# Designed miniproteins, single chains, part 94

Each design is a single chain, and the fold is of that chain. pLDDT is the mean over its residues in the fold that is shown.

## One batch from the design tools (miniprotein)

Design m3473
Fold by ESMFold2-Fast:
Structure m3473 (fold): chain A 57 residues (1-57)
Amino acid sequence: DEKKKKYQKEVKEALKIGESVGQLMAAAARAELKGLKEEAEEYKKEAEEELKKIKEE
């Protein structure tokens, strides 16, 4: 089932991106709590860029 295999591949890629976004957002939150505002903003920007990679084929 080609459609099913393609969908599973897309889901795996989306999960990888979601994990990256989750890690970046967690890093941003920790940086904010420590008063590292510039680092927190950088992590947030990276998370936004990763989210943009989630696309339908």
Scores: mean pLDDT 76

Design m3474
Fold by ESMFold2-Fast:
Structure m3474 (fold): chain A 57 residues (1-57)
Amino acid sequence: SEINKRAGELEKKAYSVLSEEEAEKILEPYFDKIHEYLEKKDYESAEKLLEELEKKI
């Protein structure tokens, strides 16, 4: 999906600018929540979290 592609690109960017530990600490809680929304087919909430994560990195 579009959200999964954007999440993958953001993960790649985070690991390029942050240490592995810092990237995991920031990404894991957001990705867990995004996956939860995707499971519920709440694409709007998933996209909002992705946008928030993009602003953090």
Scores: mean pLDDT 81

Design m3475
Fold by ESMFold2-Fast:
Structure m3475 (fold): chain A 114 residues (1-114)
Amino acid sequence: SIKVVESGGGTFAEGSTVTLTAEVTGNDARVLSVTWFMQKPGEERKEILMNTDIAAPEVKDRVSGSASGNTFTLTLTNLKKEDTAVYYAEAVVFDGETLSLRSVTGEGVQVTVV
């Protein structure tokens, strides 16, 4: 019943800005953390932003996040071709229906920089 719905992917010009959104849906879900990951072709997923504040060193100057209720955003500025990747949001949630902690990951959104 709990899921992460991602949006905001597409094709973007070098030097532009993209904002990706993750909405955590489901009854009695309390979001404890959201981590954003980047996965490039042939590579493992890398953490790029935890919550709204903890950014990976390689993107720290270009990445920011926001949170409002169960909606979380990742903004990447001054896009580079190396930002071409699938971006995933993973939420750690307390599930009030099962009284347990769950990790729920979105399906990913493709960002292509041209």
Scores: mean pLDDT 86

Design m3476
Fold by ESMFold2-Fast:
Structure m3476 (fold): chain A 75 residues (1-75)
Amino acid sequence: MEFREVELETEPLPGYDMEVRIRAALENGVPVRVEEVTITLTDPEGKTRTYRARVESGGEVGDLLRQIRAELEAE
């Protein structure tokens, strides 16, 4: 991720590896709707955490990323 090209919802988390998986509805093999986003974080010690958000309008991913940051700041 590049700092300039990410929205607030997708800004990077320092010290963590982030993997994003997207579940989408397909018609004739073409994605027409995003249904769910799963975010997996790996900390520098190799510990993994998994978060999931159902997508209705796109704001849900931003809320999920804010929740993840709050939990990481709380240690």
Scores: mean pLDDT 61

Design m3477
Fold by ESMFold2-Fast:
Structure m3477 (fold): chain A 81 residues (1-81)
Amino acid sequence: MSAEEIVEELIERARELAEESGDEEFKRGVENAIKALREALEKGDLEAVITYIQLLAAEARKRGYEELERLAREAAEQLRA
């Protein structure tokens, strides 16, 4: 699986979970994280991609969204492999 495929799969799942949550603040935070992730991917900066995924995991944890935290951690692990 390419880095682009891993990140785009995470983005799709993050958007689905944010929309299902009904939490407008969480949805806004997820969209901000997606923008940063896509910019890092476009630049080919894998270290920045992993960092932004870790920040997304931390935000999900802070807000109690365990599924998104898990998905973000799994994506970061796949990118390090």
Scores: mean pLDDT 82

Design m3478
Fold by ESMFold2-Fast:
Structure m3478 (fold): chain A 60 residues (1-60)
Amino acid sequence: GPALYRVVKDYTATRPDELTIKEGDILEGLDRVRGDRVLVRLLSTGEEGWVPMSYLERIA
């Protein structure tokens, strides 16, 4: 199935290609990684963007 992540702490986007995410948000991994960042989709909104992997916990 799809890679699923839970957000472990709030992150505010600092660039147009990043997502603002809140602790407890569920994200789908889009199979793209750049350095310390992963491309994800926020399931509640459908918004896509890059987030730091250190803010995420893999759940599936």
Scores: mean pLDDT 89

Design m3479
Fold by ESMFold2-Fast:
Structure m3479 (fold): chain A 99 residues (1-99)
Amino acid sequence: GAMAARTRELLGRALEVVKKGIEEVKNADSLEQAREIARKTALEVAKLTNQADITDPKVAALTVAGILNLIAASVAPSKEEMIQALEDAAGTLERARDA
């Protein structure tokens, strides 16, 4: 229905935000810049997922797991660990969108 279509659209937008964040982190000049990018990515995804009005418990669980991976990315000690956490978040959000 219309609610499911809107949830899927917003989760798709959240996924694209994470994908863009991954590329920006890869191109960051410093770990500090990469952390700022990861934090902004996490906040934007949280905003989109909050607007998605998720009622399906499986979609909600996957979305929460994705947000947790974004929080992990924002405090990661290295760019490699940050990229891995962002990629894990992207995979989880893609599963949430497609559920």
Scores: mean pLDDT 87

Design m3480
Fold by ESMFold2-Fast:
Structure m3480 (fold): chain A 57 residues (1-57)
Amino acid sequence: DVTLSYEDIVELIERGVKSGKVSEEAKEEVKRDIEELLKRGLISEEQAKELLALIEK
């Protein structure tokens, strides 16, 4: 079960940016969560694209 909300994912990405480094494993987990939220209709395709762009930092 995906229990992370859109805001939880944003906070994880922002924390990674503030720490200066996000592990590749953490990025893959976030990408997976984004895909699950999109499939479940909890976020829009536009929001999913924005979150994916943020983890590219």
Scores: mean pLDDT 69

Design m3481
Fold by ESMFold2-Fast:
Structure m3481 (fold): chain A 102 residues (1-102)
Amino acid sequence: MKITLSDLERAVAADKPYDEALEFVGRLMDLLREAQAAGEKFEVVRSAPGESTLLKLNETLKKVLEEMIEDARKRGLPRAAELLQEAIENNKILDLRSDYPY
């Protein structure tokens, strides 16, 4: 099973305007880039050329998603928090596919 950036965007948009969805997903992408720049490693699923980046849940990704869950709860985004919590508990693959630049 996998969770996509579009799934997360829709979860945020259910509780808040679309601008909040873009900001929230943008923050996730920034945290992922910061972790990578700091030399932290993600477990990347091998994909065909031109396909979206798929990340398996490892300790680095769990920490990023836990920070996003706390941010979602603080911002009043219960559906986004629930979706991310479920992704951690069920070891879901994160699919970075989105039609929007974050």
Scores: mean pLDDT 78

Design m3482
Fold by ESMFold2-Fast:
Structure m3482 (fold): chain A 68 residues (1-68)
Amino acid sequence: SLVDRYIEKIKELAKEDPELAEAFGLMVAALLRKQGRIDDAGRVLIAMGEATGNPDLVAEGRRLLAEA
């Protein structure tokens, strides 16, 4: 639920300011990783990468999901 809200916010931000969306998404992913929520961090990075058109972020998120 909370992660889904962050993902929706990232998608919203990406439409107007992709750089701000990436900054927000990276902050959220870092906080989730610090909490040991690696799967959730991976999902945030994938959603951010898809919304901003950044394949490197999608690849990083998929790597985190494989480690979770």
Scores: mean pLDDT 85

Design m3483
Fold by ESMFold2-Fast:
Structure m3483 (fold): chain A 116 residues (1-116)
Amino acid sequence: MKVTITVTRDGVTVTATADKPELFEKMRKLAEMIGERLAPLAERVGPLHVGVHVKGDEATVAVSTSQPLSPEDARELARAIVEAAKEAGFKKIKVVSDQPELLEAARELGVEATLG
């Protein structure tokens, strides 16, 4: 049975889905940390929409922004996501974005990054 939550905070909207109810705690923790850590960035770059899908030890994080990210903002965003996922207990992290700068920043951190 899949579980979904939506967290909205200071310009950040996180919609998180877990493949199994046993992952609810880790998913909730990740969604809350993403919302908190991205709120200051959303004040600069405009509203951020984040989709999170968790399955086993893997977290897939998809990011949509209203404006193109600078390379500096892309690195800050990628670092915040990767650190939040690691702190939530995920060992495999995948980033999905339509922005090349965010994909490059995620790859520099050693995580899988896919155009989406």
Scores: mean pLDDT 84

Design m3484
Fold by ESMFold2-Fast:
Structure m3484 (fold): chain A 92 residues (1-92)
Amino acid sequence: DEAAREQLRRETEERREELLPALLDEVIRHNGSVILTASTEEEAEIEKERVDALAREAAARLPGRTITYIVMHVDLNSDEVYVHYEGSVTNV
């Protein structure tokens, strides 16, 4: 059901936007690092798309500092950690 998938994607993006101020505060407290965890691989793909925007916003608040980011998924059944995306951005 493509309509249901599109609706879920929009709702997930809206929830990410509501959490943005708290995530930015965490990035500042952790000296320019952001770690996003997902419950599923599909959520990790959505966070992967959003993390670049979050990192740029954090870089704008911390000029000259390199912001590092990781998107990961923790399998609650095995406690294994899978890294889906990582990178960095600097506002110079």
Scores: mean pLDDT 64

Design m3485
Fold by ESMFold2-Fast:
Order: sequence, then C-alpha cells, then structure tokens
Structure m3485 (fold): chain A 58 residues (1-58)
Amino acid sequence: AAPLTDPPLSDETIDKIIEIYKKNLGLSDEQIDLVRKMLKEGKPFDEIAKALAEKRAA
C-alpha cells in the first residue's frame, strides 16, 4: 500500500489551527504535540478530533 501525500501546511497555518483548538478544547502540551504531528502528516480534522476525544476519555 502506497498512501498519497497531501500538500504540506505552512508553520503559520499549523500554529493558527492549534490556537483555535486551544481555545475550543483547552488542549494540554501533549495534545498540542499530537495535533501538530497529525496536521504535518496531512490527517483530516475528523481523525484529529477523534484521537483527541479518545485520549481525553482514557
């Protein structure tokens, strides 16, 4: 299996998205790192939201 790579996001765009998530979800440092990694890998917001929800429930 060879996954397709989406166009990379700029650091500014990633920072802006993280700021929105911090405001809405009150993310911890570990959660911020997770979101940043997932955004750099081109994962969709659905996947990111699901991962955050699962980690918060654990």
Scores: mean pLDDT 70

Design m3486
Fold by ESMFold2-Fast:
Structure m3486 (fold): chain A 66 residues (1-66)
Amino acid sequence: SQDEAMEYAVQFLKHMGLDELAEQLREAGRVGIYAGLALAKDEVKKDPSNEVTRELLKKIEQLLAQ
C-alpha cells in the first residue's frame, strides 16, 4: 500500500542518517514513495564518494524501478 511504501521510505532515510528529510517527507504528506526517494537521491548526490551514499543511491534506484 501507499502508506506502507511511505513508512518504508521514512525508515530507510532514517537508517541512512537522513532524519530531517525523513521527517519532512512524513509531515508534508507527500504522495508516493517515488517523490520521497527522488528527494533523497538529490540530497545524497552531494557526496558521491561516500560508500554509504553509493549504496543508498543503488537502493533508491532499485526502489524507483519498482
Scores: mean pLDDT 64

Design m3487
Fold by ESMFold2-Fast:
Structure m3487 (fold): chain A 56 residues (1-56)
Amino acid sequence: SEEIEQLVKEIAELLKKLPDEEAEKLQRRALGAYLRQDVAELRRIKEEAEKLVKEL
């Protein structure tokens, strides 16, 4: 899915801005969602990553 590929790319860019521990946890969660093709979970992960970046 184009939407899934785009979300994964956007999440990867956000994770580069986070501390290693937080990035690893969200990366594992994103991998699980990607394997399940779970668009809703990928959107939630992106929103969580964006919120964490704003708190830096």
Scores: mean pLDDT 86

Design m3488
Fold by ESMFold2-Fast:
Structure m3488 (fold): chain A 56 residues (1-56)
Amino acid sequence: AEKLEEELLKALLAGDYARANELYNKLLKEVGPEKGTAIATKVLEKAYKALLEKRR
């Protein structure tokens, strides 16, 4: 799970949404929809804040 979370964050930071969606689906299959969605939401929020702050 941790490795998928890390890869998802990297994909989002790189703007690779196709890869991010693929990793998100894999995460849901591995940890279940409730836990997977919670993890993905936190990763997405973290990535979004990092990208927003870098674009001044």
Scores: mean pLDDT 77

Design m3489
Fold by ESMFold2-Fast:
Structure m3489 (fold): chain A 87 residues (1-87)
Amino acid sequence: SVEELIEQLKDPDPEVREEAALALGGHEEAVEPLIRALKDPSPRVRTAAAVALGEIGDERAIEPLRRALSDPSPAVRLAARRALERI
């Protein structure tokens, strides 16, 4: 369920968090949890969160994604740019 996927965004394993973030793409109820995941310590999780937010297309993600354009990871910056192009 979407609720179970949102809980998995808090999992101690970054691979579980990455898979949960990708699976939440298209679920508007996950926008706020995914915005928090843009600050995850793992760049793979931050990349997945940016992709998922782009798939949802919710305007609440615009300012968080603009901040992610300055992320230290090139993959996160690219995902944020692509997400903003969809919103």
Scores: mean pLDDT 89

Design m3490
Fold by ESMFold2-Fast:
Structure m3490 (fold): chain A 81 residues (1-81)
Amino acid sequence: LIERARELLEQADRLARQAGDAYRAGKLEEAVRLLREAVELVREAGRLLEEAGAPEEEIEAVRRAEERARELLEKVEEELK
């Protein structure tokens, strides 16, 4: 579970960075797609870490990452309207 969660977090981090690049390039639809994928992966990783009884520090870091990704997603989605 912990190893799988780490893989998901690494994937989410890569997607979030790509989304940031897309956002700066004005590719809002691509940024939204990447951020949605990142949020889903972080959320799944958080669930797996909680199930595995991971240290509070790791769980807190995941919650922080999910919140950042969600905030970016909301911001970009608003700009698409």
Scores: mean pLDDT 80

Design m3491
Fold by ESMFold2-Fast:
Structure m3491 (fold): chain A 76 residues (1-76)
Amino acid sequence: SAGREYLKAGNYEEAVKAYEEELKKRENSDTYTLLGSAYAKLGNYDKAIEHYKRALELDPNNRVARLGLEAVLEQK
């Protein structure tokens, strides 16, 4: 919830911190996808790729993570 509010507000660094804290409590594909998205918004494409790939390792059918990864790879 806190991470999503930061992401909606454009506070991407705060969103990253909130999602990283959520991952410490529960590792899941959706949170890795949101973290990847936040890093992509910050222009940190290496971190975005890393987290989207981790999301796909946990759930290979996560279409949001797959589309996010593809978009970042197209961007360089």
Scores: mean pLDDT 85

Design m3492
Fold by ESMFold2-Fast:
Parts: C-alpha cells; structure tokens; sequence
Structure m3492 (fold): chain A 71 residues (1-71)
C-alpha cells in the first residue's frame, strides 16, 4: 500500500542523508591534508557522496508515489 512506499522512501532518504553527511565530512578532512591526501580515500569519499545522493533521490520518488496513491 501507499504507506509502505512512504515508509520505504523515508528510510532511503535517511540512509542517503547519513551517507552524504559522512562522505562530505571525510572529504573535508582529506582537504585539510592537501597533497598528502590518498587518492583512494578521496575516491571512496566521493563514491559515498554519490551513493547518498542516489538513495535520497530514490527515496523522494517513493514518497511522492505513495502520497499520490493517498489522494
């Protein structure tokens, strides 16, 4: 039902926001290291940010679909 779509969407948004915050925090810490920052860690931080953005987008679509079904 619509409620389950909204709940799943909200769950994905929360997970995505957590990943986005963690990835941004890690990237900011790496920026402080400058040229000494390992490229592997930079790539991992970017990948975490992208995954977070994707989950937020998917979650927002699920919430929208669920809300439309309740109308």
Amino acid sequence: GAEKLIEEGERKIKEGEKLLKEGKKKLKELEKKGKAAPIKEINEAIATILRGIGLIFEGELLVEKGRKLLE
Scores: mean pLDDT 85

Design m3493
Fold by ESMFold2-Fast:
Structure m3493 (fold): chain A 92 residues (1-92)
Amino acid sequence: AAPELPPFIKAAIEFLKKRGLITDEEAEEAGYSSDKFNELLSKIGKELAKEGRLDWIEELAEIIAKELAKIDDYNEKEFEAAKKEIIEFMLK
């Protein structure tokens, strides 16, 4: 069996698959490394921005930030900062 994915990667992949934004192959590749996951986020962010789906970028960033908050015990300011950083990363 493949090693268990980090919770924030797993949650992001589940969101993207549910919305039909990625293939099963892209989902598997995103689990190989942080670099591959970051490449996927950048690609999806640009695609969603082009389609005017800034709402989905914000939802995805919130999902990732919530899982990071559980791991690192983020306060509200740290959670909002993480969410903002993810959105900015996806839009670059």
Scores: mean pLDDT 80

Design m3495
Fold by ESMFold2-Fast:
Structure m3495 (fold): chain A 58 residues (1-58)
Amino acid sequence: AVPSLEEVLEVAKKMLEAKKAGDFETAEKLEKELQKMLGSLSSADLDAFWQRLAELVS
């Protein structure tokens, strides 16, 4: 099934938190999952994802 925008953002947030914690194994696993999820998103959802991610890292 196509993941929801909220699911994709949750994975991205967990990846960023793992990187901040120095847990690179978990971060790498989450990054791979995130890439797979991003490939399944519509153009509109992908744009919304990048906008929200920019706010999380700013």
Scores: mean pLDDT 80

Design m3496
Fold by ESMFold2-Fast:
Structure m3496 (fold): chain A 69 residues (1-69)
Amino acid sequence: SAAGGAAAAGAGAIAAGPDPEKAYESARLVMQQYESDPAAAEAARAVAEAAKKGGAKEGQRMGTLIARS
């Protein structure tokens, strides 16, 4: 599900710490695990892009927004 992908990518971003590059890479790995679920992969990609732009906190925020949608 999209919520599952967003939650996993958000957790990956948190684990990567404040470095947006590491947060992006962690979320990208989660995306690969959801290759067979396009909605979850798309949600994880959105979280990865948010994490790359604003770091782990922004990634977590985006994951929460998608999960609540």
Scores: mean pLDDT 66

Design m3497
Fold by ESMFold2-Fast:
Structure m3497 (fold): chain A 92 residues (1-92)
Amino acid sequence: SDQLLEELKGMIELAHSRGGEVEVESEGDTVTITIKGLSPTTMTALALRAIGMQLDGADVKVEIEGDTLTITVGGLSEREIEEIKEFVEKLK
């Protein structure tokens, strides 16, 4: 949905603005966003945003391992996946 895409873009933009290295992978209808190099405080803030998306009914999983934040989003169309990938590439 448009709301889900805008929320994801906002999270990616925040991560990039805080010096995070953002990578995107896709498998079927699922996108995995991997972010490295953020402070624990920024990672926690992004994880809470992802939990908010889950509470709004989105198919979102979030995990933090060491210095790496991983956000997995399912139920996406091919166009939505392409838009997320293009957004991340434009940040480089």
Scores: mean pLDDT 84

Design m3498
Fold by ESMFold2-Fast:
Structure m3498 (fold): chain A 67 residues (1-67)
Amino acid sequence: GMEEAKRAVENAEAAVEAARFLRLPEEYIRQAERHVKEARKALEEGDAEKAIEHAKKAQDVVSEGLG
């Protein structure tokens, strides 16, 4: 539901902050930020499933950048 979606977006935002702190390549940071923006938009529109999907994609991008 919306609580899980909100938590997923918060976790994705934290992952992007960690990526910036660790100085991941700009390409990974930009991709992850795009997914976080889409996840936030989905939350504002009440679309929990889409918010979770985009939040997960942001986290996956950060994980790829970490190796």
Scores: mean pLDDT 88

Design m3499
Fold by ESMFold2-Fast:
Structure m3499 (fold): chain A 74 residues (1-74)
Amino acid sequence: SMEEEAERLLEELRRLVERLRETGSPEDAKAVVEKVAELFRLASRLQAAGADPARVTRLLRAALEAWEERQRVL
């Protein structure tokens, strides 16, 4: 389900952000950017499917926070 996909992507993003904080590496920064892009694509799919706006907002907020952390580290 898209719900399971959302939780999986959020957990993967959390781990990638933690790794970026530890390493500060360009490779880990790239991994965060790619995962943020996946979350934006999922958010668009959820919005198109008529999902709860709060759920879409949660995904977009997580993606934006990860992007901000990437900017802060590099």
Scores: mean pLDDT 85

Design m3500
Fold by ESMFold2-Fast:
Structure m3500 (fold): chain A 73 residues (1-73)
Amino acid sequence: MTKEEEVLNELARAVQEVMDEARAEGITDLDKVIERLKARYEELKAKHPEYKEFIDELYESVINQIKKLFEEK
């Protein structure tokens, strides 16, 4: 549980960092935001290989939520 919470916290931080960067640059390209997040989740999987599947599920959930927000505009 503690390590899962740590992974959740690290993913949330990565998402916040990517979104902050995108806002500073003016978000006009969803694909670039997704690419930045994908790079960060690969790093997270390398750091926590025992949670690889869990991290993949978290990433998929986050990306789907972001895509939905961009589609709604």
Scores: mean pLDDT 74

Design m3501
Fold by ESMFold2-Fast:
Structure m3501 (fold): chain A 78 residues (1-78)
Amino acid sequence: GRAEAEEHIKKAEEHFKKAVEAKAAGDYETAAEHLEKAAEHLEAAAEALRDLDPELAEELRKAAEYYRKQAEELKAKA
């Protein structure tokens, strides 16, 4: 439900923060890993909202796709 989605969004935010910190330290591999984990949590939040808020669910899936793309670009730099 919505509360489950909120928990997943919070975990995605935590992983995104760790990705930013790792990137600032020049650790692109660790930054990519945290972006991938953030994407996984956004995908889980989207699934929890699929029937409750399909528009927000699609927006979260698009954000997850963007994070996965950014992770791939960072891995190419590592």
Scores: mean pLDDT 88

Design m3502
Fold by ESMFold2-Fast:
Structure m3502 (fold): chain A 65 residues (1-65)
Amino acid sequence: SRAEEILKGGQAAADYLRSLGKDEQAKEVLRLGEEAAKAEAEGNTEEAKKLVREAQRLFQEAVAE
């Protein structure tokens, strides 16, 4: 499902950030991914999209540092 894909994507992104020593950013990206997956599972697709974009922005900022 899309919710499952979002959850797995968030977990993968968080694992990558942890491999870079960025544990706090990893926790935040994981949290946003879990919230996005929950919103998608509940049918709140617009909220899920906003949370995914927020997680993506944090991930890119963390990787750029």
Scores: mean pLDDT 86

Design m3503
Fold by ESMFold2-Fast:
Structure m3503 (fold): chain A 93 residues (1-93)
Amino acid sequence: MEEAEKLYEKGLEYYQKGDYDKAIEWFNKALEIAKDDKEFQARIYTLIGAAYLKKGKYDEAIKWAQKALELDPENRNARIVLYAAEVKKKKAE
């Protein structure tokens, strides 16, 4: 788990710098290790969704937020990402 947390933290560093593509790469590396921790996976899925939202990729943001909610239906951050992505997608149409 320490290795998965380190990969996750590196993803957060790139997310904070606005490099969402690198953030997604590092979050996916963390997911490869964290397969047995559903809460941690949901947290990472939420951040991948948030990164896609920041990139204006609303369909991908919706997909990843929904995956987070499948693992953790009460995940508030995943619900926020899903709502924001759906609202922005409708306004872009």
Scores: mean pLDDT 86

Design m3504
Fold by ESMFold2-Fast:
Structure m3504 (fold): chain A 61 residues (1-61)
Amino acid sequence: MPGLAVALKDNPVNTPAVLGFKKGDIVEVLKEYPDGMAVAKSLKTGQTGLVGVSDLEYIPE
């Protein structure tokens, strides 16, 4: 489900395909895939990349 989510853990790796973040960072989920991956944008850095949906908690709308 596209929307805002909070990171549940740190991911210090920032590669061309994977989004780096810290626990508590807010990300905008742009597209969720059926394999449990999503494309998200970090609101802190402005970068986009792949994240595991299990590493995120959606913020209720």
Scores: mean pLDDT 74

Design m3505
Fold by ESMFold2-Fast:
Structure m3505 (fold): chain A 106 residues (1-106)
Amino acid sequence: MKEDAEKKLKIYEEELKKNPSADTYSGIGNAYLELGDYDKAIEWYEKAIELYKQQGKENPRAYFNLGLAYYKKGKKEESIKYFQKAVEINPDDEDAKKALEELLKE
């Protein structure tokens, strides 16, 4: 629910002031995605991905959600790119595979 997303967003914003992490940035992205603020969701997912990479980690969920945010904005090419990246990192991600298949049919 959007009210839960707003509450989570406030909690994550407080975490940013104390000890920010890639998971904190990803959580903020998730909250904005739920609120329908796709521009902010994209911004925070990109920050999360940068921090994961700095730590030598890949997060397929962050790439999938970034693709979903671009799709919601009508940015099909960017959406396909990030869904492909999510599948490359996690080939068993059925949600990412289905999203990619559907977009490629268009």
Scores: mean pLDDT 83

Design m3506
Fold by ESMFold2-Fast:
Structure m3506 (fold): chain A 55 residues (1-55)
Amino acid sequence: SKELEDEVHIEFAKRVREVVAEGRAQGLSPEELQARIDEVLKEYDAEYEKRKAEA
C-alpha cells in the first residue's frame, strides 16, 4: 500500500541523512559526497545485476 511505501521512503531518507552527516563529520565536501555516492551507485548496480544473473 501507499502507506508502507511512504514508510520505506522515510526510513531510507533517515539512513541517507545519517550517511551524509557521517561523511561531513569526516571532512567530505557536499560535492565530494555526491561524487562518491554516484560511484557507489554505479558499482552497486553492476554488482546487483551480476548477482541477479547468478541467482
Scores: mean pLDDT 76

Design m3507
Fold by ESMFold2-Fast:
Structure m3507 (fold): chain A 70 residues (1-70)
Amino acid sequence: SMAEDKEALKRLLAGLKRVTTPVQLRALIHELEELSKTSSAKEEIEKAIEALRQGDKEKAIEHLEKALSK
């Protein structure tokens, strides 16, 4: 549901802000990829994943915050 997707996004956003290892980052990207398959915020989640793959954590956070505010 939209509410469950929003809670998942909030959890992943909080996790991303606390990520300190490549293994943690890879796990978060995997969870974002799974969430993007069912979320109405798919476009913003995909942009966040792209930013993370480019090493731009700040840009990824901005996209996830935008996904939450839709």
Scores: mean pLDDT 83

Design m3508
Fold by ESMFold2-Fast:
Structure m3508 (fold): chain A 67 residues (1-67)
Amino acid sequence: MKKVIVVYDEDPELRKKAVEKVKERYKDLDFEIIEAETLEEALELAEKLRKEKGYNVVVLDAKEVLK
């Protein structure tokens, strides 16, 4: 089952920093990162991937990742 992490934030700088932190934390795992600007976009994308592709999808707030 493919693992996907969706990182969302309206600030592209915070989003990029969060993506880098996620890549470093999970470097040993086979996963794909997708960026979204809003929580609504991230949740819609996650549901679509889960239902249509059967992917294991995690949605992360960029601000929470950077704490």
Scores: mean pLDDT 80

Design m3509
Fold by ESMFold2-Fast:
Structure m3509 (fold): chain A 63 residues (1-63)
Amino acid sequence: SEEAARLLREAAREMGLSEEAAEAVARLATQDPVLAARLLIKSAEELGNPRAVELAREALREG
């Protein structure tokens, strides 16, 4: 959904990812939103960014 893709873009930006990486995440979200959200949650947890984790979890609930 558009909401899930938008939340995942915000999570990617909170993690300090490049615009190209944020676009890649949004592209993945259109094909497999659950996989995109799970990958971003894992990455945000490894980076220790709780706000990005929350945004990615919200995207998973919207999908």
Scores: mean pLDDT 81

